# Ledger of designs, part 100: designed miniproteins, single chains, continued (5)

Each design is a single chain, and the fold is of that chain. pLDDT is the mean over its residues in the fold that is shown.

## One batch from the design tools (miniprotein)

Design m19710
Fold by ESMFold2-Fast:
Structure m19710 (fold): chain A 80 residues (1-80)
Amino acid sequence: SSMDRLKRATQEIAKLVDDAYDANTKEAYEKALEKIKEILKTLSKEDIERIYDAMYPYMESKNPEFAKKFKEEVKKILEE
């Protein structure tokens, strides 16, 4: 179901952010962003927008620079 896919994607993205935060390295955040991009590309535009709305404040609370990069990557995917 679409709701189950959205929930799983959101949980996976949250875990990737948490793991990068715990590692606290530029490389870990760059790897997390690439994996997040792969997840987002499997989703509908509407689901990407929902994940963005839910996850951006969480990401910004962990790392504002990473959140800004996430926002730019979401914008690029949605412009396709």
Scores: mean pLDDT 87

Design m19711
Fold by ESMFold2-Fast:
Order: structure tokens, then C-alpha cells, then sequence
Structure m19711 (fold): chain A 98 residues (1-98)
């Protein structure tokens, strides 16, 4: 049943994102790995990572906070290029707020 399978996958992702936000390093790594595996570019990976984290609290969390969470996850998986890209987005965001 495709509908039943999709609902189960969504619940799994939400549970994983919740654990990642609570500081579970394994959950953070799994969220990052899923985003990287399903993205063809670094920008897509950042978008997917932000989406997974926002599944816990999508409408309340400001962009700066989401980017900081992505930076933490990128550091945990050891992807220096992803860390650098997230830091660039954080700087760009702060510059727009000046």
C-alpha cells in the first residue's frame, strides 16, 4: 500500500528529526546522510536538512536557528565543505538583517 508506506516514512523522518534536535548524534548523522543521498547538489542537501529539522517546528523556527542546526549536523558528519557552505549562508543572512 503506497499511501501507508509514505505515512510510515514521514513518521520515521519526523521521529529522526526530533531525536536530532534533542542532541542525538546518531539521529543527526542519519538525517544528514538521507539529505546528502537524496540530493545532487550541496544546495539541495542544505534545503533537505533544513526541511527535516523544521518538521519538528516548521512555522516558529527562524532561518538563522535552522542554519545553526545544519552547521552542527555538518560538523558531526565531518563534511567540511557543507560546514563552509552553511557558514556562508549564515553570513549572507546576517548581512541582509543589517
Amino acid sequence: NPVEKDSKEQKEIQELAKKAKEGDEEAKREVAERALKNSETLDEAIYLLSTFLSLIDPSVKPLEERLRELEEIARLIGDEELVERVEELLEKYREQQK
Scores: mean pLDDT 61

Design m19712
Fold by ESMFold2-Fast:
Structure m19712 (fold): chain A 70 residues (1-70)
Amino acid sequence: AAKADALARAVRDTVEAHGNDPELLRSTVRVAGRALGLSDEQIERAVEAAVKHSGQDPDTIAAAVRDAVA
């Protein structure tokens, strides 16, 4: 739960600061996910969730990322 929330926050902050760039979202999820000790499988699920919801509001993207690793 705490790791999922931290990853979702990192994604939300990135979208708010830099907009909906799918490559930046992929990079942010991978870097933050590894720093949080998530598995490669969890990280790739979170990447897919972030990219699938790219172009939506920051809360929607963050929620999708949280759900993918919870």
Scores: mean pLDDT 81

Design m19713
Fold by ESMFold2-Fast:
Structure m19713 (fold): chain A 94 residues (1-94)
Amino acid sequence: AIDEAQELATKAQEYYLNKDYEKALELYEKAIELVKDVDPRLAAKLYYKMGEVYYKLGDNEKAIEYYKKALELAKKENDEELIEKTEKNIKKIE
């Protein structure tokens, strides 16, 4: 499941870089489903990626929602780097 989620996340990142944001979201959502109960640290990073995609789409409300989901999990997992960059992105949008 984790290997499959990492492959999905890699493909989602490729779609994101090509500005195919809807396909990026679909693949990040599938990756989250695979890891949410087994790798919460990876799930936090994937929620952060979804926040980035919604921000690029101009959906600031959903961007903040997913960044806050990422921040909650990052704090539980003590991922200091993810906490810092997520808080900066929330502040940038607000």
Scores: mean pLDDT 88

Design m19714
Fold by ESMFold2-Fast:
Structure m19714 (fold): chain A 62 residues (1-62)
Amino acid sequence: SLSETERKIVEAAKKLVEEKGLFNTSIEDIAKAAGVSKSTVYKHFSSKDELAMVLLAEEVER
Protein backbone atom coordinates (compact mmCIF):
# COMPACT_ATOMS: atom_id res chain seq x y z
CA SER A 1 0.00 0.00 0.00
CA LEU A 2 1.10 3.57 -0.67
CA SER A 3 1.87 5.98 2.17
CA GLU A 4 -0.07 9.29 2.33
CA THR A 5 2.85 11.17 0.72
CA GLU A 6 3.33 8.52 -2.00
CA ARG A 7 -0.42 8.61 -2.74
CA LYS A 8 -0.36 12.42 -3.09
CA ILE A 9 2.56 12.14 -5.54
CA VAL A 10 0.88 9.36 -7.57
CA GLU A 11 -2.48 11.22 -7.73
CA ALA A 12 -0.76 14.43 -8.88
CA ALA A 13 1.21 12.50 -11.51
CA LYS A 14 -1.95 10.72 -12.78
CA LYS A 15 -3.77 14.04 -13.18
CA LEU A 16 -0.87 15.73 -15.03
CA VAL A 17 -0.32 12.71 -17.31
CA GLU A 18 -4.06 12.70 -18.18
CA GLU A 19 -3.87 16.44 -18.97
CA LYS A 20 -0.63 16.68 -21.01
CA GLY A 21 0.94 13.20 -21.24
CA LEU A 22 3.90 11.59 -19.50
CA PHE A 23 6.49 13.08 -21.90
CA ASN A 24 5.37 16.66 -21.08
CA THR A 25 5.17 16.06 -17.29
CA SER A 26 8.27 16.82 -15.17
CA ILE A 27 9.15 15.80 -11.61
CA GLU A 28 9.01 19.52 -10.75
CA ASP A 29 5.40 19.72 -12.05
CA ILE A 30 4.44 16.62 -10.04
CA ALA A 31 6.08 17.93 -6.84
CA LYS A 32 4.25 21.27 -7.12
CA ALA A 33 0.88 19.62 -7.83
CA ALA A 34 1.34 17.20 -4.89
CA GLY A 35 2.37 20.04 -2.54
CA VAL A 36 5.79 18.50 -1.75
CA SER A 37 9.41 19.28 -2.55
CA LYS A 38 11.29 17.67 -5.45
CA SER A 39 13.62 16.01 -2.91
CA THR A 40 10.58 14.43 -1.19
CA VAL A 41 9.50 12.91 -4.54
CA TYR A 42 13.00 11.43 -5.00
CA LYS A 43 12.92 9.98 -1.46
CA HIS A 44 9.92 7.83 -2.50
CA PHE A 45 10.67 7.29 -6.23
CA SER A 46 14.23 6.95 -7.52
CA SER A 47 13.33 8.24 -10.99
CA LYS A 48 10.50 9.42 -13.23
CA ASP A 49 10.61 5.94 -14.83
CA GLU A 50 9.97 4.27 -11.43
CA LEU A 51 7.02 6.63 -10.86
CA ALA A 52 5.69 5.79 -14.35
CA MET A 53 5.83 2.05 -13.51
CA VAL A 54 3.75 2.69 -10.36
CA LEU A 55 1.21 4.63 -12.47
CA LEU A 56 0.94 1.70 -14.91
CA ALA A 57 0.39 -0.75 -12.02
CA GLU A 58 -2.35 1.48 -10.54
CA GLU A 59 -4.10 1.79 -13.94
CA VAL A 60 -4.09 -2.02 -14.44
CA GLU A 61 -5.97 -2.36 -11.11
CA ARG A 62 -8.66 0.14 -12.27
Scores: mean pLDDT 77

Design m19715
Fold by ESMFold2-Fast:
Structure m19715 (fold): chain A 70 residues (1-70)
Amino acid sequence: MDLAEEAARVLHIGELLAEVAREAGDEEAAERVLELGRRAAELMEAGDREGAAALMEEALEVTREALERA
């Protein structure tokens, strides 16, 4: 599969997770999730799929915690 296409998908997922955190009222979590998604997309484009997955798992956890606090 094209790594650039996978990186674009990772970036889009990060944006969606950040929107969820922002709607939950946690703008700090939204900013952190955006940064994690951007870094994960960079790692994916570089071919580091495991590093990208680890950062996206952290982004999911940050979003989950923000939603639980809402």
Scores: mean pLDDT 84

Design m19716
Fold by ESMFold2-Fast:
Structure m19716 (fold): chain A 61 residues (1-61)
Amino acid sequence: NLLKEAEELMKQGKFDEAIKKYEEAIRKDPNNKEAWFGLARAYALSNQLPKAAEYAEKARS
């Protein structure tokens, strides 16, 4: 499960790897809001705040 793999990477502080897993989840299911929220969180924790805000908005849509 890509979301669980991404969440484990987030817990380990491996944000770049978590971003790749969330992006893969979104490619398979673009309507998966959990993946969009996860991607926003990963960007926020990697100090990429403008991208975090953009993906959070997509997750809310």
Scores: mean pLDDT 83

Design m19717
Fold by ESMFold2-Fast:
Structure m19717 (fold): chain A 85 residues (1-85)
Amino acid sequence: EAEELIREGERYEEKGDYRKAAELYRRAGEIYAEQGRYEEAIRAYTRAAELYLKIGDKEKARELYMKAAELAVRELPAVVDRALA
């Protein structure tokens, strides 16, 4: 269902409804993270953060950028280590 939220978010983004699009991308990121799909989660959080910046919600954007960065630092190096072992 995270993929459905991404498609719906893309539709709202095309309509210029950046707040709804950002909310949908944030929810998709949460679902991807729960599923261990960290690359997809990082992309979704980053996309949501960019839209929050467009509408002037800098605090929410900062929080989502931090979530994406935290996942990238914690999870992506571990995936690389497991692939090489």
Scores: mean pLDDT 80

Design m19719
Fold by ESMFold2-Fast:
Structure m19719 (fold): chain A 71 residues (1-71)
Amino acid sequence: LPEQVTQLSQQFQDYSDKGKKALEQGDYKKASDYYQKASDTLRQLSTLYPGFQPSADELDKKSKQLKKKAD
């Protein structure tokens, strides 16, 4: 499982960074999409490490709030 954990961790970092950049630029739709992908990645990690579940839930909520601002 090391390869899967490393890959998911890298994907999470990438999506989180892109989401933060989009949010700083006021691109709420792009920020929402990236935070959703980051949440999904943490949910995959939470199947191995349940401690990531609350963080995944927070990012999902943040993504939904940003989507409402974009609409």
Scores: mean pLDDT 82

Design m19720
Fold by ESMFold2-Fast:
Structure m19720 (fold): chain A 90 residues (1-90)
Amino acid sequence: SLALSDEEAERVYEGALEAIENAQKFYEKGDKSKAAVYTAAAGIYATLLDLSGHRERAAEVYRKLAELYEKMGDVETAERFRKIAEELEK
């Protein structure tokens, strides 16, 4: 398994939140290409948190990604990420 310290995990989590905020801002401005890059980055960060055992932080990021994908009209991806977050919160 990929190992992250608590300090490293906190940095990854902060990076994920910043990526989600940037993705939303670019999407609202009509820059779909930059929005896609930042949503992909947030997804990678969420996966790193999950694989490193930082389940609560990963769940928070997956829930925020689900909200973002729903706003972008991608309901299927939003549902998938909500289910991942629910499993991580068990």
Scores: mean pLDDT 88

Design m19721
Fold by ESMFold2-Fast:
Structure m19721 (fold): chain A 65 residues (1-65)
Amino acid sequence: MVSQEELDREVIEALALIYVGLANIDKQKGDLEGAAESYRKAAELFRQAGNTELAEEYDKKADEL
């Protein structure tokens, strides 16, 4: 069964995915500042969850906007 720490990581990653979705919507609307902020929040959440690969990916997306 999933440990409490592992369950908490899954919740953090789910929150990160919500911010990725918000960033994609903001990009579609032309709100590049909002998109960058949401990607940075997603990256920080992925980093907290130990997913450094996705954290680096979304940091780059935010920096390139």
Scores: mean pLDDT 81

Design m19722
Fold by ESMFold2-Fast:
Structure m19722 (fold): chain A 68 residues (1-68)
Amino acid sequence: MEEAKKLIVDELKKLGLSEEEAEKIAEEVIRLLQQNRGREAAELLKKHGLSPERANRLLVEVYLLLSR
């Protein structure tokens, strides 16, 4: 869980978000993925400045970390 959160936080911080903002978004993304709402998770990441390709790649990596 912490590794998945850190991966999302680090990507969002590269886009200029604060650590607190990035952590809140990361928690929401993880919650959406755990609810099988991957489309909404991707849309949230794109809203905050990730390209579709980067958002999809990040979600696959996060999903693998959450899947053990």
Scores: mean pLDDT 82

Design m19723
Fold by ESMFold2-Fast:
Structure m19723 (fold): chain A 70 residues (1-70)
Amino acid sequence: VLEAARALLQAVLDANGSHETLQQAIQAFVAVLNGDTAAAKEHIEKVRQMMADNPEVQAAADALLAAINA
């Protein structure tokens, strides 16, 4: 799960995401570290919505959601 959370943050960085999008990705990572799956899913969904046109970010977000649900 932490690897998937790191991958999402990296995908947003590589895509030159806004600082608002980076804040959401960081909050998702922190929520994963704290075991707060509900908060993690909320922040991941915000990243997906903010970067809907970026397939690498969408793939990383989907992978993190799958890892959280496993």
Scores: mean pLDDT 80

Design m19724
Fold by ESMFold2-Fast:
Structure m19724 (fold): chain A 88 residues (1-88)
Amino acid sequence: SATAQLRAQAQALEAQADQLFEQGVQLMLNATTDEQIQQAIDLLEQARKLYQQAADLFRQAGASESTILSIEARAEMADHLVELAKQK
């Protein structure tokens, strides 16, 4: 069904966002250069965008409020980490 396809796509985007988020956090914690900080920012910004896309697709698929809020919370966390990383 169309709903099943939306859920599958949303789940795939969530998984991709989680992977990028983990990579960005790991890089940020171990960064020793400005270039590494910028790479971490890029990964976290990509994760935030994918989380937002996943949340939108889950909303279209009629997912629970708790599922959508969980994903939006991770997007917000990625955004906060980007803001922290931009402070030199």
Scores: mean pLDDT 90

Design m19725
Fold by ESMFold2-Fast:
Structure m19725 (fold): chain A 61 residues (1-61)
Amino acid sequence: AREALLAAWREAIRTALANLPADWDDAQKRRFITQNLIGQNAPPELHAELKAILDEELAAA
């Protein structure tokens, strides 16, 4: 269901963040994931929710 879908996206976002250059700041990482992972692969109705997940994962790192 929705919970499983969001959990899968959270894992994808974590994996993508871990593979970005270590010298990038949070703003660069956020922009890249938003444009290249969320913007190109996620349904538009999930974009706001996935951006919130991205912000949570960045804050946790």
Scores: mean pLDDT 82

Design m19726
Fold by ESMFold2-Fast:
Structure m19726 (fold): chain A 75 residues (1-75)
Amino acid sequence: TPLSPTERELQDAILKAYEEGYKEARAQGLSGGMSFIVALDKAVEVGKELGKKYGLSEDRTVDIMSQAFTDYYLS
């Protein structure tokens, strides 16, 4: 099933938060591994907050977050 417009906005926001968090951590001199951890934590926080705001269930929000990262790293 294709993502709804709201679910697509959630996915885009999660990935944008990850990218911005990674870039900021690297700019602060953190290693790639540490930058990944910091960026992932930020992206998960954004995803949970927006999922709740959009009225998505916790399970659905987690599924969208998991799929976003799977597609990002396994593309």
Scores: mean pLDDT 81

Design m19727
Fold by ESMFold2-Fast:
Formats: sequence, structure tokens, C-alpha cells
Structure m19727 (fold): chain A 56 residues (1-56)
Amino acid sequence: IDELLREAAEKLGIELDLSKPPEERLRELSNAALRASPEQFEAAAPLLHKVKELLE
């Protein structure tokens, strides 16, 4: 899932620190998604859905 998280971060315009715990990385992605433009969020949404599926 690290590659999916990295791709989602790139689409949201952030650089994800993969050395951080998974919970902190997910929090950073969630915060970035909330502050992203609608276009950035739409680009990241398919990857975020895949991450959610893998964590459920």
C-alpha cells in the first residue's frame, strides 16, 4: 500500500514521509485531501478508495 499512498500524495500535491507510522501518514493524506482543490481530490480519489479497501 506504500506505493498507493505515495501516488495519492503526489496527486494531492504533497510529499509523503514514508518513515512515519502508517497512522500518521494516513492523517497527513486526509488533511491534504481536505485542503486540496476539487481537481486534485478527483485525481486522488481512486487511489484513496483502493487504500481504504486494503485497510478494511
Scores: mean pLDDT 72

Design m19728
Fold by ESMFold2-Fast:
Structure m19728 (fold): chain A 105 residues (1-105)
Amino acid sequence: DPDAERQAQLDALMKSLEGLAKNVSLEDLARWAKESKNYEGMRLIAVAVLHVRNGRYDLARKLAELLLDLHNDPNMTVEEVREAFREAVEKYSTPEERAELEKVA
């Protein structure tokens, strides 16, 4: 069942984000995003982790769904994926949440 498989992958990704929220500092996540060759993707992960820490599981799940769907799409270019990650961060975070990540970087 493809829908059951996708749901299992999404649940596994959400557990990974919860693990990052518990075990990795927000400062380290923000620094890794800035130092990463995949800056947009790492920044999206940092925002998802911030949402988990703040109890906004609905927004974290939306970002996890986007990560999973883009990872599983072989037809998207690296540039298209980066643009999609940037747009998702802007759509699913507030200016205050983005400022919190910049503050700890």
Scores: mean pLDDT 78

Design m19729
Fold by ESMFold2-Fast:
Structure m19729 (fold): chain A 58 residues (1-58)
Amino acid sequence: MSNAELLEQGKYEEAIEKLTASLQSVGVSEEEARKLAEEVVKDIKAEKKVMEVYVRKM
């Protein structure tokens, strides 16, 4: 899953572009796809930050 790999590496801008392309292939408009991708990546980024703190307890 390329989007998961990009998010894991912190390459959020590239993940936004990949998500935008995926949403467009499902029939979402270009403008809406980019906006949704940015919002999804922002939410995932916030969750990843919290999970990173928990993993450091290892």
Scores: mean pLDDT 69

Design m19730
Fold by ESMFold2-Fast:
Structure m19730 (fold): chain A 89 residues (1-89)
Amino acid sequence: SAVEKLVEALRATAEEASKQPEFAETARLLEEAARAAEEGNLEEALRLFEEAARLAAEAAVKLEGADEAAAEAGAQANVEAARRALEEG
């Protein structure tokens, strides 16, 4: 049925979103949307989906800046580890 396909799609999207901490709230809202759809409350499911989409867009904008900072921090840690190995060897 159309409702079963919607519930499956919402849960699959929630599972994918849950793989990143920044999308944890998005994943929670998508799971709640799936539950509302399964209960036949399609109006509530759409409302929750729209809220999840808004939060996902907001998190994605923040992640673009965080990814650059995280990459730089990782590079610095690798340089420090290499320097320490040379000093101890």
Scores: mean pLDDT 70

Design m19731
Fold by ESMFold2-Fast:
Structure m19731 (fold): chain A 106 residues (1-106)
Amino acid sequence: HMSVLEVVKETLDKIIKIVEENPNDFDAIQAVVDEGIEKIRELDPSAEDVVGALRFLEAAILEMRKNPEKIDELYELAVTEFSRIPDPELRELLIEAFKKIAEIIK
């Protein structure tokens, strides 16, 4: 039995691995995000803020790859988006994942 926190950790780890190993495989990133969202919705249908945060991260990765000069702007938008999540541990996980992904892309 998984928690939303455990699903988010697993999803973020899979995204980071794809960005490191297959940086242009956006279809693989989308598939991992879609799987994570499905699991989150089964566990907690009210976790729309977490679903939104994962979709934001997916879009931000694509944008960072196309326009790396926008990384700092995307980070500010990420902090704003993730601030909607009431769980501080979930917010921190998402911020740390964004930072790791941005560092790989830089």
Scores: mean pLDDT 86

Design m19732
Fold by ESMFold2-Fast:
Structure m19732 (fold): chain A 66 residues (1-66)
Amino acid sequence: SPNEVSAILASGDIEALEKLLSDPDVEVRMAAAYALGKMEEGKEYLEKAKSDPDERVKKTAENSLK
């Protein structure tokens, strides 16, 4: 549910956020990439987001790395 996704995005749980990078909703994947970018250990997963088919997700991952 949207409420469950919002809770995960606020949690800082890297494992749960990494799973959201595979969500069918582009906006959810963008939010997950942004949240992972706030954490040093999360940045490892941004390499996957940079390969996303949607340019918005890719740009979010690139911006989160620098």
Scores: mean pLDDT 78

Design m19733
Fold by ESMFold2-Fast:
Structure m19733 (fold): chain A 67 residues (1-67)
Amino acid sequence: MKEIGKKSAQAGADAAAQGNSTAAAVAAHELRKLGLAPEEKAREAVEAAQSGDSKKAAELLREIAEE
């Protein structure tokens, strides 16, 4: 379970770093829905990605992947 969450978070962080906020938002939303990340941090990542703040989304998703 946690391994799948880390891979999803890393993929989302990489997408956000490349400016793909849509893929980052999808990854963050899946992590929140599946309970694979702290809900508040996953929500913040979704909100950052949806607002086009790819840098913030990448940072938050990388933190989730490193946990």
Scores: mean pLDDT 78

Design m19734
Fold by ESMFold2-Fast:
Structure m19734 (fold): chain A 95 residues (1-95)
Amino acid sequence: SVEDEIRLRVLLLAVNGELYVLALRLKKEGREEEAEKLLELSDKLEEALVNRDFEELKKVLEEALKLAEKVADPETVEILKKLVEEIVRLAEKVE
């Protein structure tokens, strides 16, 4: 449905927002390579959604979560996990 597609876009914006804030924090801490990887993953998420490549979207989300588990606070990781679960659920409905 149109509502599910809009919700999917909103959730992806939320994920990318969390990744961007985390990248800025890592840059401030001198962790430039990890920050650049998060921004690269954010770009790949956007590209996967535009191309409706839901297999790639899931792979990139898993990679982003794995990196976040290493570099983010537990609270941020839990937020990202919940967002990813909802994105995966909605992707199945819009396929």
Scores: mean pLDDT 87

Design m19735
Fold by ESMFold2-Fast:
Structure m19735 (fold): chain A 75 residues (1-75)
Amino acid sequence: PLIKALDSENEEVQIAAAEALGKIGDERAVEPLIKAIKKYGDNKELLNAAVQALKKNPNEKVKIAAEKALKDLGF
């Protein structure tokens, strides 16, 4: 349900989903979070939440995948 919430039309739901996915460390969240950054990057609050979810993630695989994807996006 959290991954689907990243595609919500409600910004507050998207931000909450990004924060929750970051705390859980689910590797499946990397691609949806990157898509959210690309699609909604003009929203600074959502962008910050998604970037933090990727960078502060305790899962080693998520961190490696996120670092590569974020560098590709210019972060």
Scores: mean pLDDT 72

Design m19736
Fold by ESMFold2-Fast:
Structure m19736 (fold): chain A 69 residues (1-69)
Amino acid sequence: MKEEAEKKIKETVELLTKHKEKLDPETLTEISRLLSEGGELLKEGKYEEALKKAEEALELAKKAVEEAE
């Protein structure tokens, strides 16, 4: 669970870094918020909730990248 959440957070950050100049600032802010929430949950040991936030961030990032094309 913890490793899966960390992996999805890293994947999301990598997508944002690669495409940040093409992404809408509002969407970038929302993804960053979800990543911050996920990171805090990981720090608190709430791995299941952290994974959920990481999944939401990743899906939003993927959608935003598709729309930026």
Scores: mean pLDDT 80

Design m19737
Fold by ESMFold2-Fast:
Structure m19737 (fold): chain A 76 residues (1-76)
Amino acid sequence: MLEELLKELEELFKKVQTLPEEVQEKFKKRAREVLESYREEAEAAEAAGDEERLRELSIRIAEELIKVAKEVLEEA
């Protein structure tokens, strides 16, 4: 699951890179907001050595970034 999500995200990221710089910057801003929203949970999971939680967070982050990339591509 995570590997498939990361592959989809990579393909979407390549498509976003073909868009105008303004659209790419919008994607980067929204991506940073997603990562920032999970930072505290990720730090707590790392400190606890909770590998399962880190995997769950990675999946959620990947899904959210895929959503952001798709929205940016639709708005372009």
Scores: mean pLDDT 81

Design m19738
Fold by ESMFold2-Fast:
Structure m19738 (fold): chain A 75 residues (1-75)
Amino acid sequence: AEEALEAGRRGDPADVEPLIAALSDPDPAVRAAAATALGMIGDPRAVEPLRAALSDPDLAVQRAAAEALSRIEHP
């Protein structure tokens, strides 16, 4: 969770693929952090995985994905 948020703050495109994988983590806190980090990086590769995360059973993950998509689509 903290590591994913740190990757987002760095804004490194190399972190995008590991963060997309983290959207499938069994821990909803990790998925929410990954969605937030992807939004901070703003890489369009994250758009489709984040759209899938809008259907996540955890409301915090859904909110993080929606906010991340807003950042990517309206920087």
Scores: mean pLDDT 77

Design m19740
Fold by ESMFold2-Fast:
Structure m19740 (fold): chain A 55 residues (1-55)
Amino acid sequence: GAVDEAAAALTPEERRVLVLYLNGKSLEEIAKELGISVGTVRRHVARLRALGLLD
């Protein structure tokens, strides 16, 4: 699928993680910003990488 299709399949939380990560935020900073655990952010980043949205 296209990158746009993968991005459209993201939850709002996953989309926010993507934007913050691309802006150079650390996993700890993203977790604090979104009010979630670092473990949850790490899982979202791993999925975004699997979808080809992150390196």
Scores: mean pLDDT 79

Design m19741
Fold by ESMFold2-Fast:
Structure m19741 (fold): chain A 107 residues (1-107)
Amino acid sequence: GELARRLAEEARTAGEGALEAVRAAAEAGGEATAAAGAAVAAIGAGAAALLAARAGGEEAREAAEEAVEAANRAAMAAVRAAPREEVERAGEEAREAVERAARAAEE
């Protein structure tokens, strides 16, 4: 339905925004404001994935739970100022997990 499509699109947008914020935090080398922004964006992306999954079946819910776990890992990596490669990898994994959840919610 239209609502499921909108929620999936919002989740994708949030996931892409989280990756951008996480990359910016990695580039800033542990600057507190950038790290906080990345954490908020990542948590928001996970929440969006969960909301989108409510319109889908069991597979969508499972994918959204994985997206929340990946988003939490990205947020933690940014906040603890992990090495740039680790932060960027966590951000990419979070975006990919959110995309999987959004896709499952549309099906």
Scores: mean pLDDT 85

Design m19742
Fold by ESMFold2-Fast:
Structure m19742 (fold): chain A 68 residues (1-68)
Amino acid sequence: SLADLVAEAQRLVREAWELMKTATPEQRKELLDAVRKINEAFLNQAPESELRKVLEEARKVLDKVRAA
C-alpha cells in the first residue's frame, strides 16, 4: 500500500542519516542523492511502481555503504 511505501521511505531516510555520520565524503554524496530521489518521487506524487523502484535503489545504496 502507499502507507507501507511511506513507512519504508521514512525508515530508509532515517537509516541513511545515521550512516552519513560515519560515511566517507563519496558515500555521503551517494546517501544524499538516494534521500533526494526518495523525496522528489513522493513530492511529485509518482506512481507506486516508481516509488517501489526508488526505494529499491535506495536500499541498494544503503547496503553498499554498510558493506564497505
Scores: mean pLDDT 87

Design m19743
Fold by ESMFold2-Fast:
Structure m19743 (fold): chain A 77 residues (1-77)
Amino acid sequence: MSESDFEAEILLSLGRMYIALGKLFESKGDIEAAIESYEKAVKLYEEAYALAEDEALKKEAEENIKLAKERIKELKE
């Protein structure tokens, strides 16, 4: 594993934590906090995508960016 792939895996893990936090805030009805958590996850996944050299890591980041952005859109409407 390259240094950049290792950093990408850390960023993906942090992004997943923020997705979990966003879901927790949704369950509590705190939509503003949920959106902020998902937006932080998107930023982390975008950084992971930029750093990743491994195609599987890039694909995971891209898929998670799409899902998080779709959820943010739904919550803002």
Scores: mean pLDDT 87

Design m19744
Fold by ESMFold2-Fast:
Structure m19744 (fold): chain A 80 residues (1-80)
Amino acid sequence: KEEYLENAIAAARMAAYYARKGDFDLAVKSLEVALEWARKAGASPEAIELFQKAIEAAQNGDGETAASYAEKARDLLEKE
């Protein structure tokens, strides 16, 4: 379970990096990876929702919003 959380956190950090860089395709892919690991880890519904919002923002080309949601989701995972 801890390994799943670590993988989700790492993917979320990478997603925020790509989102701010403007690499939205890579940001979405990284967020989808983070979301799958978070689901496997049994993450809270709040964390899952934040990743889904981050994916939507990245798909709409809003890198700052996508990075913000990804960072909030990561912070929740670090407390779980």
Scores: mean pLDDT 85

Design m19745
Fold by ESMFold2-Fast:
Structure m19745 (fold): chain A 96 residues (1-96)
Amino acid sequence: MEAERAARLQALDDAAAALGEAAAELRALQAKSTNPEAAALYARAVALYERARELLLEARRAEEAGDLERAAELAERAGELATEGQALAAAGQAAD
């Protein structure tokens, strides 16, 4: 089970890193935007990606503690926020 646990922890780390990179890209788009509506949508998407990343880090700690149910719950919630953030990012690009 050690190898399976290591794989789950790595997946959470990779997902958190990807959200961090996505947030950085959206911050760059926000800074370049001349449309206040687009800038506001990018800012909201960044906030959702940052919250999703926090939940993935909490899921990682739950996984390390052996609380697999809590880890799965937090990862699912992070996925929902990431999906919402992606929709807002797309709306921001359409407005920009």
Scores: mean pLDDT 87

